# Designs tried in a protein design run: designed miniproteins, single chains, continued (4). Part 94

Each design is a single chain, and the fold is of that chain. pLDDT is the mean over its residues in the fold that is shown.

## One batch from the design tools (miniprotein)

Design m15262
Fold by ESMFold2-Fast:
Structure m15262 (fold): chain A 96 residues (1-96)
Amino acid sequence: SEEVEKRRAALTPEEIAELRRKASLYMAFGNAYFLQGDFENAKYYYEKALELFREIGDKQGEAEIYFRLGDIYRKQGKLEEAEKWYKKALELDPTL
């Protein structure tokens, strides 16, 4: 959105680094819950990481989260939903 683009343009390199660090921390929490089979909490933390990666315009970070969300749906046997998330990941980062 225009608001996201304006906020992103105003961010300093230091602010971007801090937001990326927070996104990585949320992704780590998501990964920990995923390994425990707690897919509800895993998804919650992945969505928090996704919001931050989107704020800073980190398409690689966004793609990685989409891939992880696909993994959750795959583990739940929801293969059609998993495929949608994997396709979103590849659309942002075709090198995945």
Scores: mean pLDDT 87

Design m15263
Fold by ESMFold2-Fast:
Structure m15263 (fold): chain A 98 residues (1-98)
Amino acid sequence: MVGEALEKMYADVPDTPENLEKIRKESAELFSEVLRKVAEKLKEMGLDNKNLLEAAEYIKKATEEDLEKAQELIAKVDQEVVRELLAEEAKELEAKLA
């Protein structure tokens, strides 16, 4: 999934507090972008994407409360469809990193 692709991006970066904070922020922004792409695909398929678009905004803010709100919104979407679309986006991301 997206987490594995992010680990590969930062594999050679030392585990300092500054690097971990940067990785956390960049990971949140990248995951937000991936959710927006998944939401656009849901709309193209004729499915409701409002909850995923709101979740993407909360994830980008990257506070603990906002991340909890994002999880609530994601849980209201069809998990099987979202899981399949996230797997496709993860493959696209891995292809770009190769």
Scores: mean pLDDT 71

Design m15264
Fold by ESMFold2-Fast:
Structure m15264 (fold): chain A 78 residues (1-78)
Amino acid sequence: SERELLEETLRQLLEIDKQYQEEAAKLTDPEEIERLRREYEEQIRELLRETARRLGLPEDDEGIGEVARKIAEVYEEL
């Protein structure tokens, strides 16, 4: 179902965030921290794009934005 897919995507987003926080805590070089942040942002974007595809939404910025909006609604209900 759409709800189950959104909940699964939210769980994956939270895991990506946890991994990012743990890796960032090990770094002291601002350039390495900035590179890790860009990799983190790209991983989130790719996950949201894949969820958009599975929901039958466009895989562009509009479709990704719609997935993010739906995920925010799921998060608010927790």
Scores: mean pLDDT 85

Design m15265
Fold by ESMFold2-Fast:
Structure m15265 (fold): chain A 100 residues (1-100)
Amino acid sequence: ISELIEKALKLIDKLEELVKKDKSMSEDNKEELLLVLERGKKLLEAIKNGKLSKEEAINGLDTIIEELKKLYPFLSEESQKLVEELIKLYEEIKKLLEKE
């Protein structure tokens, strides 16, 4: 799990930089995506530090995945590709939590 969390955190940082520099996305969509990414970081850190129950961690990941999917059609093509990768990492983390 820790390796996947580290990969997800690095991908979030890369996505945040890309989104902030993107001139094609609306400001509202940028702000909403950046807020979802920040919540994702906090969730991943809480999972990494053992601050959440298994159920809380899984529910948190499901919520973030759904918010990312909701935003996906409004993102630039470059941001869409990174969001697809991030969703896959969240789903992998969720699957490992379910095996514990």
Scores: mean pLDDT 84

Design m15266
Fold by ESMFold2-Fast:
Structure m15266 (fold): chain A 57 residues (1-57)
Amino acid sequence: MREREIRELRERARELERGREGALRLKEQGFYVPSSRAAEELERERDELLRRIEELE
């Protein structure tokens, strides 16, 4: 059971990272990127997921 939960959390962390990479690509194409605050919120969410994974291991 724990293994499955860890896997799901890791996949969520990867999705957050993909979103960040997508924002960088949009900026390269000349589109507006969300404020630094929005980027910080994504980073905080990812860090909390990583902490939870650590707790489950």
Scores: mean pLDDT 67

Design m15267
Fold by ESMFold2-Fast:
Structure m15267 (fold): chain A 81 residues (1-81)
Amino acid sequence: PAPPSDAELEEQLAKALEYLDELERQGMEPKEVEFLRYQLELVARLSRKIAEEKLSAEERQELHKRLQKELEEFKKRLEEE
């Protein structure tokens, strides 16, 4: 299947942050929530860099693959909790 669009990645990041807020309200350890938010902020910065820089098609595709992999691994860790 095709990689997700920039809009879909941004929506996934927003939903992940909202989900972390919900977990914090439900009693997840504050330091763990803070660490996960920090990880998402790093992913968001990478996504923004892809949007701002004049990258080649190949470079953009590789960064999108890395971003998608990081998001999938993050979601998997949250779901396994």
Scores: mean pLDDT 69

Design m15268
Fold by ESMFold2-Fast:
Structure m15268 (fold): chain A 78 residues (1-78)
Amino acid sequence: MIEEAKEKAKEILEEGEREGLRTYLETGDPAAAREISLKAVEEALKLLLEAGLSKEEARDVLIEMGVSEEFVEEALKK
């Protein structure tokens, strides 16, 4: 259901943020951290779309969860 997909997407984003921060602290490489965060956004987006949300609805949900518009737009291009 849509609500379950939103909760799971939020969990994916939180896990990606933690792993991105860990990577940055260990490597000092912001590009590597950004790639981890972007992958989490792509996975969350795919989950929301599979649950029946439109691209516009999924975009709004991700932004409300704290994802930057730039990251959402980049994920939507793939």
Scores: mean pLDDT 81

Design m15269
Fold by ESMFold2-Fast:
Structure m15269 (fold): chain A 70 residues (1-70)
Amino acid sequence: SEALIEEILRRVRAMIEAGRVTPEELAEIGRLINQLSEEERRELGRRLAREFGLPEDPDHALLTLYLSSH
């Protein structure tokens, strides 16, 4: 749903703004992503790439966010 996509984007934005990426929050985001349909996952990936410069694959986006956090 759009609400799940917006919740995921909100959580990613909050982590970037805080400069803090925790395994617990990444696990929760991963669980939310697993609730999305294939089309919704593609839309999420496009928005992550557009808004944050992350890879379009959400799983790769989460890994990149974890490795690139400061």
Scores: mean pLDDT 80

Design m15270
Fold by ESMFold2-Fast:
Structure m15270 (fold): chain A 70 residues (1-70)
Amino acid sequence: MEEEIRKKLDEAIRKATGGKATGVTFSSDNPEEVEKIKKVLEEYKRKGLIKDYHSFTDNGVHTFTGSFVG
C-alpha cells in the first residue's frame, strides 16, 4: 500500500513537471491505509516535493489532496 501511494505521487509529480497535473487525491475508509497516506504526504511535504495537503472525513471515508510545488 505505501509503495502504491508513492508510485501514484511520483507519477503525478512527473506529470506536473510537464504542466499536466497540479495535485493528487487519495481516499480510504481503512485506518491503516489512512495512516500510510498521511505518512507519505507528510514526508513529501517535508522534502519539498509537494507544497501542502489537506484532508476531510465524510461518513468514515478520509480524503487527502496534495498540491504540488510550482
Scores: mean pLDDT 75

Design m15271
Fold by ESMFold2-Fast:
Structure m15271 (fold): chain A 98 residues (1-98)
Amino acid sequence: AKPSLSNLSASTPSATTLKVSFDLTVEPGKTYEVVVTLTDVADPSKTTSKSFVTDKSGSFSITITGLTPGTTYKITVTLRNAETGETVARASLTHTVK
């Protein structure tokens, strides 16, 4: 089966916090880097990211804190093969923190 990223969603547990949730499908025996990037749509030079490495399929979430209330972020989740560096899946959405 092809590695995939699905069900990308965002929520705001507080006026300065964003929770990004998504599902991953990965190939057995392969290791992947997941990069979550938040870009301020009004100022694309303001970018925040978190990354982690996984070899597991399932549901994942990342919480990003210290955000500015009222800011709209473009959230991009990128799935890369850790051995080859190839981007195998990407999804994005926009969400306003308030």
Scores: mean pLDDT 84

Design m15272
Fold by ESMFold2-Fast:
Structure m15272 (fold): chain A 58 residues (1-58)
Amino acid sequence: DVAALARLLADPDEAVRARAASELFRRGGPETAAALRPLTTSPDEEVARIARVLLGRL
């Protein structure tokens, strides 16, 4: 579930965030892009940064 993976980008564990980012990049596609778009404006700047990077690579 790409929505669940997107939520893990905010996880306090850096290893969990890295695995979630890798899985989202691997999946790609319109569903992943749709899940990442609202995160690009997240109040958490780290989450927003990661979402922008992933969208740019999809």
Scores: mean pLDDT 80

Design m15273
Fold by ESMFold2-Fast:
Structure m15273 (fold): chain A 80 residues (1-80)
Amino acid sequence: MKKIAVIGIATSAENRELLAAIGEQEARAAGADEVIVLEAPSVEEAKRKAEETLRERGAEIVEVVEDPKAGVVMVTGEIK
């Protein structure tokens, strides 16, 4: 199986690049074969875009982890 993690960044903070890097490191540590980073105006929109991205790749969504206070979401999908 191939595991894809999509990291959605919804923060307008100056540390956006740092949050993306931390999320990518966490996703790879969790066994993600591919990591995609995207930006959105809100965590809700980031989640929607991430789910859409995984569906376009033919991946089944297996996990969603949200941190609304940090403005980050990670959506994980698997391809059989």
Scores: mean pLDDT 77

Design m15274
Fold by ESMFold2-Fast:
Structure m15274 (fold): chain A 61 residues (1-61)
Amino acid sequence: MEKERKELIAKSNAGDKEAIEKEIELSFERMKEAIDRIEKYTKEKLSAEELLKLAEEERKK
């Protein structure tokens, strides 16, 4: 969180282009892992069809 942001800022402040690019790439990869985890959890708990029906029912309220 704050400590991780501080490290990113420190590298950016140093003007290291390679370090900046690498930090950005790592951030994207972490986000993808989080999304993949959520998708897997949702799929295991609810099928795609069940999720669709739930959304449709919620919209009709």
Scores: mean pLDDT 66

Design m15275
Fold by ESMFold2-Fast:
Structure m15275 (fold): chain A 91 residues (1-91)
Amino acid sequence: MEEAEQLAEALDIGQEAVIEAVKAGESPEKAAEKGREAVLAALEKSNLSEELKERVRKTLEEHMKDPARFTASLAGSGSDEIRKKAEEWLK
């Protein structure tokens, strides 16, 4: 699905931001904040419908309640896992 591909691209950008923050010695909470900001910026530039963008924003808010887990999940995911996350977030 092209929609899942667009979200996967946004999550890839978020993953890169998280990995860079962790390598720079930032806390898991700070890395999660940077990842969230990067995903949201990419999401707003995407061609996803407003309903799907709203769903993704809500999912990100839920993940930010456990930022360390969000950081670990995103940093530890391969490209196939990112694609699967995108598909799950759009359901």
Scores: mean pLDDT 84

Design m15276
Fold by ESMFold2-Fast:
Structure m15276 (fold): chain A 82 residues (1-82)
Amino acid sequence: SMAEALARSEKALKEREPELSEEEKEKIRAAAEVQRHLREAAEADEAVRERLLELGERGDEEGLKRLLLELGVEEEKLRLLE
């Protein structure tokens, strides 16, 4: 599942944590939180899931950013990823 994949990624990052800068750690945490929001929204709403697939296929970064804001992801977290 995506939840298991995310948990595994977080565990792998934790093992590599001494090699990462504080700035990189903050970026990784922000990315993980954004991914968690996307997963939860996609599981709750089929329309959100379809929209995520469509945006991914097109590489529509602006559309994805807008969708993340609509899902309640904080603008500050999105700024860290850009």
Scores: mean pLDDT 69

Design m15277
Fold by ESMFold2-Fast:
Structure m15277 (fold): chain A 111 residues (1-111)
Amino acid sequence: KEIITEEELEKRRKSNKAYNNGITAYNNGNLDAAIGFFKKAIKEDPEFAEAHFILGRILELQKKEDEAKCEFCLTLKILQRKHVESLEPHLDDLREKYGEFCENYDLNKCP
């Protein structure tokens, strides 16, 4: 229960719908469609840590290493500011693999 504006609620609804469509595409093996949906979810809610995390994983599978690192660094930055229960099991692995890299990474240079 958070007090947010109707415009913010609408953006969160659109973000959640895009995220769910992305999960469906990913489960069906359509990685390109999944990427498109997760990018849409992030556009509507840039602080959607789960969308950044799954997008990073898919980009890594596609050998798009620079884009994947950007998404993992954004995930870690968001998790420094807010708790995301679904990502807690992945937090130590992300910090081990990307924490040192992300500390000096300029997120304004993300694609």
Scores: mean pLDDT 81

Design m15278
Fold by ESMFold2-Fast:
Structure m15278 (fold): chain A 76 residues (1-76)
Amino acid sequence: MEQAIKQMQELGLGVDDLVIVARPDNEEEVKLAEEIHELDGVTVLYAESVGMSDEEAIEVLRKILEAIKEAIEKEK
């Protein structure tokens, strides 16, 4: 998830290259990533190492998911 923090920032700045990284063992992270994928076919990658706490990763993913979701729906 350390690398996912960078990806989150990149996604927030460059929505043309939407890639979400989630831990497959964490249901909440998987659910958030799948929601993004379902909204606009965004690519989802799974990694065995998160590099940070699940709570922090979920909070970060939740925030970026909300922003991406609104941007995709509003701009279309």
Scores: mean pLDDT 60

Design m15279
Fold by ESMFold2-Fast:
Structure m15279 (fold): chain A 83 residues (1-83)
Amino acid sequence: MTKNESILDEAFILMHHIKDPEKVAEEISKKTGMDKKTVLRIIEALQGRSTIDMAFFEAVRKKIIADPEMARTILFIAREHID
């Protein structure tokens, strides 16, 4: 419902179309300070390649939404890795 939620929701939609989840996870980790394995797990779960605990996913989502720069950074990286 906030603009930051909208930004992150757009990024998550783009995650379905990322060809190299490992590279995207590494860039998000370097730019945001998030753990690379955590980011990769979320991308793979969004792509239907794995499962993730919903409480854990929601905690990470809330942390990102609380930081407008983090949400925007994730969207920018996602856009650079799709057509």
Scores: mean pLDDT 79

Design m15280
Fold by ESMFold2-Fast:
Structure m15280 (fold): chain A 76 residues (1-76)
Amino acid sequence: MYVLSEEEVELALEHIRGLIEHIRRLVEEGRHEEAQRMADIVIRELDRLIELLESQGMFEAAEEVRRLKEEVEALK
């Protein structure tokens, strides 16, 4: 049973923000196909993380992940 610590959640969010920055860079470079493929992968991982956070009662962290998911969707 995976119980996420507050520190692990913070590290996961930092990693996600790095992935979003990488997707933005791909878009700026005109690499739209690669950016879209990466965005789709990130969105699937974010959906899994939201479900995990909600299952553990971490609703505020889940809401932050949903906002990051909306940011990734906007880059498609």
Scores: mean pLDDT 81

Design m15281
Fold by ESMFold2-Fast:
Structure m15281 (fold): chain A 88 residues (1-88)
Amino acid sequence: MFDERLRKAAEAFIKEHNLTEEQKKLVEKALSIPDGTKRSMALTLLGYLIKKGKSLEEIQKALDELFSITDIAEFARFFSEKMKELDS
């Protein structure tokens, strides 16, 4: 149920912001994360980076760094720090 809700939210976001094929691939990569908490954080960060008008290169770099983190606490800290940077 929750995964289906995230999928529908991601599809709505793709349509609303007219995402490129490369951006759609990043959304699909985030949706493929097995851990629900990590998946939710990755999708949130991706959406925020797109809304802030970050380049595909900047988005890819941030997500690659996030996806390299295996520990959930370090993953959450990285996510929080990146979100805070984007708000400043």
Scores: mean pLDDT 77

Design m15282
Fold by ESMFold2-Fast:
Structure m15282 (fold): chain A 80 residues (1-80)
Amino acid sequence: SMEENKKQSEEANKLGDKYSEEVKRAAKEGVEKGIKKLDEAFKELNELAQKSTPEVGKSIAEAAAKVLRAGGEAIAEALK
């Protein structure tokens, strides 16, 4: 269980990093594409949350916060 928790937390961190970059790239192509990539990111993080122990929840929440921040900044920039 401890080893599983570590593996799931590492997966959450990788998803956060991956989607932060993908959302930024999508937003540069258009606001709607950025929003769609944010939706995709949250669906995948939610799926991980459903399969994970409560101890992994903090890592998933941190990953979600990173993606939200990156997406919000990129969408704001795309609106200029």
Scores: mean pLDDT 82

Design m15283
Fold by ESMFold2-Fast:
Structure m15283 (fold): chain A 67 residues (1-67)
Amino acid sequence: LSEEQRRALENGLAALEANPDDFTTALAVGHELIEVGLEELGREIIRLAREGDTAGAIALLKEKLAE
């Protein structure tokens, strides 16, 4: 992971944990991940949030940060 990608992941995780029921937050997080080159992950975060699985989205961000 680049420094920019790691920052986007850390900021996204914090935002989703603070606002787990806010789909607009999940869209913003997914968009930022796509812009820093984590396109597949960003799209998956948006998909999981749309399905109501914000816990799954948070788990994926934590897994990626643990690399």
Scores: mean pLDDT 84

Design m15284
Fold by ESMFold2-Fast:
Structure m15284 (fold): chain A 114 residues (1-114)
Amino acid sequence: MEFELELTGWGRADEPARPLEARGRADSEKAQKALEVFRYGLEKANELARDGTPEAARLAGDVLGHALQLAYEILKAPDEELDKVYENAKKSLDEHYEVARARLEAIRAQRAAA
């Protein structure tokens, strides 16, 4: 479990050495939507990571991993499905974040009950 490497190294995975500028404005739109979903996921992961515990770091890594997967799905989506995939990705990410947040709260409660 390499939380720090996943956060610092994500720049290598998320940023291909070549821009997707090659052509087809659809590719540029997909890249922008994918980046938006990833940034949103990163914000949500950072909210969880703020707890400073190893458990919170694991949950943050899970949310970030899910955001990366959704970004990849957007990049692979056919043009006709792009808006649907993008809307579904944001909804899926919100749902995944709420599950992670509830789990973190349960861990905190368990610790208090010790």
Scores: mean pLDDT 75

Design m15285
Fold by ESMFold2-Fast:
Structure m15285 (fold): chain A 97 residues (1-97)
Amino acid sequence: PSEAEILAATLLLAASVFYVSSKLDPKTPKEAIEKAKEINELASQLADAVRAGDKETAIKLAQELIEKTKEMAKEFPEYADFFKSIEDLAKRLLEAV
């Protein structure tokens, strides 16, 4: 697989783990769970675009993920490290496409 494919798969795995973990923790605010779901859906679409070789869609989705994760790190600072890890993966993917 290409570097972009590996990065997209890693990002999707990270987003999926966070979404599942957020649903299982009764202390997680409902709004945070909804945002985690949105990130997971974007990561899935990004992985599909990378596999399809659709660079334009992949760039757009990666940029959207970077923007959303920056907003969420400010809104939910207790999860900031996780959102930053997704942001970093998305930035690396932009360099690889």
Scores: mean pLDDT 85

Design m15286
Fold by ESMFold2-Fast:
Structure m15286 (fold): chain A 83 residues (1-83)
Amino acid sequence: SEEEKRLEEGLKKENEVLEKLEHLMTTDEAYEAILKVATAYRLAVIKGNEEALKLAKKAEEYLKQGKYEEAIKLAEEAIKLAE
């Protein structure tokens, strides 16, 4: 089904994000930010929520800049929007 396909795509995206960013998991804050960004991507893809996906992408961008607090806030907004 389309729902099963989106679930598979969401889980794949979460794993890709985690693998890509695992080298940055050097602090508790970075670890939290990475997990929340990965979760935001998973939920956005599963729900097909384009606005949540946009927020997840912005959160990843902040995370790559070392702006973990901003990344966490945007990822949490994306998660809430996708729920």
Scores: mean pLDDT 86

Design m15287
Fold by ESMFold2-Fast:
Structure m15287 (fold): chain A 94 residues (1-94)
Amino acid sequence: DEERRRALGREGLALLRAGRVEEGLALFDEALPGRGAEEARLHWAFRENRVEEALALLERLLPEEIAATPEVTPADLEEARRAIPAAMAELAAR
């Protein structure tokens, strides 16, 4: 299993470097189960200014952040989520 996951991770990285982002991310989903795959996809969504994908990934991750930080309300996270498109645009401009 480990050798297969490492091979998939290497192939996924090669596809991402070649600009074949969707195929590379699909291999990362197979190689890095759970949060690791979602974090990799979130990183690429930010880099490519893919607002809808970044928001969808954050909606999936936010419940874990709420559970880990009880002082943070869903309203606070919604306000942060509204700032993400502007932050992504700023990163894309750099």
Scores: mean pLDDT 59

Design m15288
Fold by ESMFold2-Fast:
Structure m15288 (fold): chain A 85 residues (1-85)
Amino acid sequence: SMEEEIKARKEELLKKGEDFTKFALEIFEKMREEGVAPEERKRVLELVSKAFTALGLAMVHVEDKEKTDEYVKLAEEYKKKLEEL
């Protein structure tokens, strides 16, 4: 059914979003420790921000308002993280 398909898609997106959130934190800490050039850090943070935006949009399609808002917030936070490096 359409409801079963939406549920399965939501569970897959939740798992992918959790894994990506952990990966984003790990890559940010590595860039900080390894002294990566500011231009490369900006490029990586822009890609991370875009990925969180895409996750937020995907969560709209599976009707998860709380996760949509969470990923939009993470997208904005990572876009601003360059100033912390």
Scores: mean pLDDT 80

Design m15289
Fold by ESMFold2-Fast:
Structure m15289 (fold): chain A 89 residues (1-89)
Amino acid sequence: DLEREAEAVRRVAELFAELARSLGQDEAAERIRELGERAAEAIRAGDIEAAQRYDEEFAKVAKPVLEAATPEQLAALRARLAALAAEVE
């Protein structure tokens, strides 16, 4: 189900963008959201190669955000990601 997969990717990106914004990394938050939307569009189009490229760029932008986060913020993100994963599958 491409729609479900695309929506899940978009929601994951939103969770990371929220974390980035809470850390004052507004440019990273905007980039993460942009990459999530583009990845979702690529998934809907069946463009696996494009989706993979956006995922790789997402990981690069997300790394400094995760490194700046407190253990409590990381625990909250993990809990929200786990809840989202359970909702999807």
Scores: mean pLDDT 85

Design m15290
Fold by ESMFold2-Fast:
Structure m15290 (fold): chain A 59 residues (1-59)
Amino acid sequence: MTVYRARVEAFSDGEVLERRTIEAPTASEAAEAVRRWMEELEARAPLDEIRAEFEEVAP
């Protein structure tokens, strides 16, 4: 089965605050998971920048 993988980095005060890898069976679900993670992180700390990289992983 194809899996979509999102690698996300959040920056605060010029430093990497958090990195996360999210996997989902569809690109839409991966994007939604990234949005939820960003919302939770922004509620916790002010962010300077968020970088997201999406890739399709197939056997």
Scores: mean pLDDT 76

Design m15291
Fold by ESMFold2-Fast:
Structure m15291 (fold): chain A 55 residues (1-55)
Amino acid sequence: MAALEAVAAAGAALMRELLPDADELGPPSRTALMTDQDVQAVAAKGAEAEAELAA
């Protein structure tokens, strides 16, 4: 699924480009960032648990 790989790479690049701008958006973006960080934390913890189980 080369197309899915390209889409995933494009998505990651877009998120990286948007992240710096998010810091400049101001107070409303702070709440959005908190929610996004929570999602990231859950995803990271899940990935760590999967790695631990795979070991």
Scores: mean pLDDT 60

Design m15292
Fold by ESMFold2-Fast:
Structure m15292 (fold): chain A 94 residues (1-94)
Amino acid sequence: SDIISTLQTIGTGYDRSIQAVRAGDFDTARNGIRGISRQVQSLRDQLPQQSQRLLGINDRALRAVDQGDGRTAQRYLRQGRRLVDQTTQQVQQQ
């Protein structure tokens, strides 16, 4: 489904952003998180609660990146990745 395809793209975005943060590449991480947020916004009408939670997580991750706090950024990005995985499983079961 279009929703599952978008969730997979979002998941890949989190994986890439985590790798960028681990490498200390905060510019790539910032661009990655912004890209994820655009994809999440496309799901707002179909998955309003999950989209709101992911956008909140992304905002916190972005703030950590802007502060140079890679540990906190990774924590929030991993939280977002887990939420995407859970949401994908829920959508596949419907």
Scores: mean pLDDT 90

Design m15293
Fold by ESMFold2-Fast:
Structure m15293 (fold): chain A 104 residues (1-104)
Amino acid sequence: SDKDKELLKQARDLLKKAIEDPEKALEYLEEARKKLDEVDKGLGQAAAMVAESWKLNKEEGIRGAEGLRRATEELAKGGKGVNVTSYVMRTLGSWESARILSRK
């Protein structure tokens, strides 16, 4: 819907801000999560996992945010090649990797 497209564009811009201003990244990621959750609960979950990854490993968090930004932009354009489930699973894998790498 047009409403979903606007929410995706807003989330994309918030994800860009997170990457550009890492000091406020968690705040931007939470705002993006809320916008994405209104479109699809799986996308909201992916954003939450990116935020958790960012807390554990900044590099993995940035990678996750960039990937989610690209997926969000393609969905906003009406892209049919973006599989939300595959994206959520990939994001969870990044979060799990960050969690393992943060272990002593």
Scores: mean pLDDT 75

Design m15294
Fold by ESMFold2-Fast:
Structure m15294 (fold): chain A 72 residues (1-72)
Amino acid sequence: GSAETLLELAKIYLALGQYDDAVKAAKKALKLDPSLFQEAENIGIQLAILGREDLAKELGQFLKELFPEYVP
């Protein structure tokens, strides 16, 4: 579906070094399909590994806002 396509696009943006676009695509995917939570969390982890802790924190805050029950 569209959400899955956006998540795949986010992974492609990560591979291309387009980290801001990766976060935007991941956020849009989550709004369309909340079941993608774990995949979006993995994107945040990859952003941190790649040295983009700023974007990892931004995505983490978005996840906390959408899924407070999954964030301690």
Scores: mean pLDDT 82

Design m15295
Fold by ESMFold2-Fast:
Structure m15295 (fold): chain A 60 residues (1-60)
Amino acid sequence: MEEIELRPLPPGATLTVQLASGGTFTVRANADGSQEVTFPADASEEELREALRRIAEAVA
């Protein structure tokens, strides 16, 4: 899959995925409905895609 749709997380929820490179991919939902996404600058496209897939699966 080239694009993965993420559903909004519940307010205050955080999902974290370990990357193969040793970094973390984190999605955090704020009370106002905004979301923050944090990942390492050196993360590969494949690692980011896999992290998004796992997050999408967790919120499905």
Scores: mean pLDDT 70

Design m15296
Fold by ESMFold2-Fast:
Parts: structure tokens; C-alpha cells; sequence
Structure m15296 (fold): chain A 86 residues (1-86)
């Protein structure tokens, strides 16, 4: 909810994003190790897209653009809902 986002400490949010970015690299390596080589390009593309989204979110929060951050999250939720509804 919007009220929950507004009550978040920016420092805690930035830490959570950094933790996710660090975890993403480790999860990509694990995924590549256990997935057939033919799917490796798709895994790398998905990891790159997720990384770009987290880096954009971090930049918005660092400059105090909480409205932009909320909009990015709403757009991400809408895209996920479209994928699930398909």
C-alpha cells in the first residue's frame, strides 16, 4: 500500500536492494549450474532485466523520487498480473 512505502526508511530500502543484487548474482550462478546449456541465454536475460529494474529503483530512492519509485512498482505489478492472467 502507498502508506507502507511512505513509512519505509530509505536506508533500509537501499540495503534491501543491495542485498537482492548480491543474491541475484549468486542465484544466477546456481541456476546456470543446474540448467541445460540451451536455457542459459534466457536465464542471463532474465537476470539482466531484474538487475536493471533494481538499479532503477535504487537510483529513484537515492534522489528522493518516491513517486517515481511507487510508479515503477505499480508498473511491475501490472506486468506480472498480465503474465499470470495469460
Amino acid sequence: MVAELQSLDPAEVLKAIDDRLARLDAQLQQGLARTPAEYHPVLRELAALYRETLERLKALIERGDYAGAAKLLEETEARLAEIVAA
Scores: mean pLDDT 71

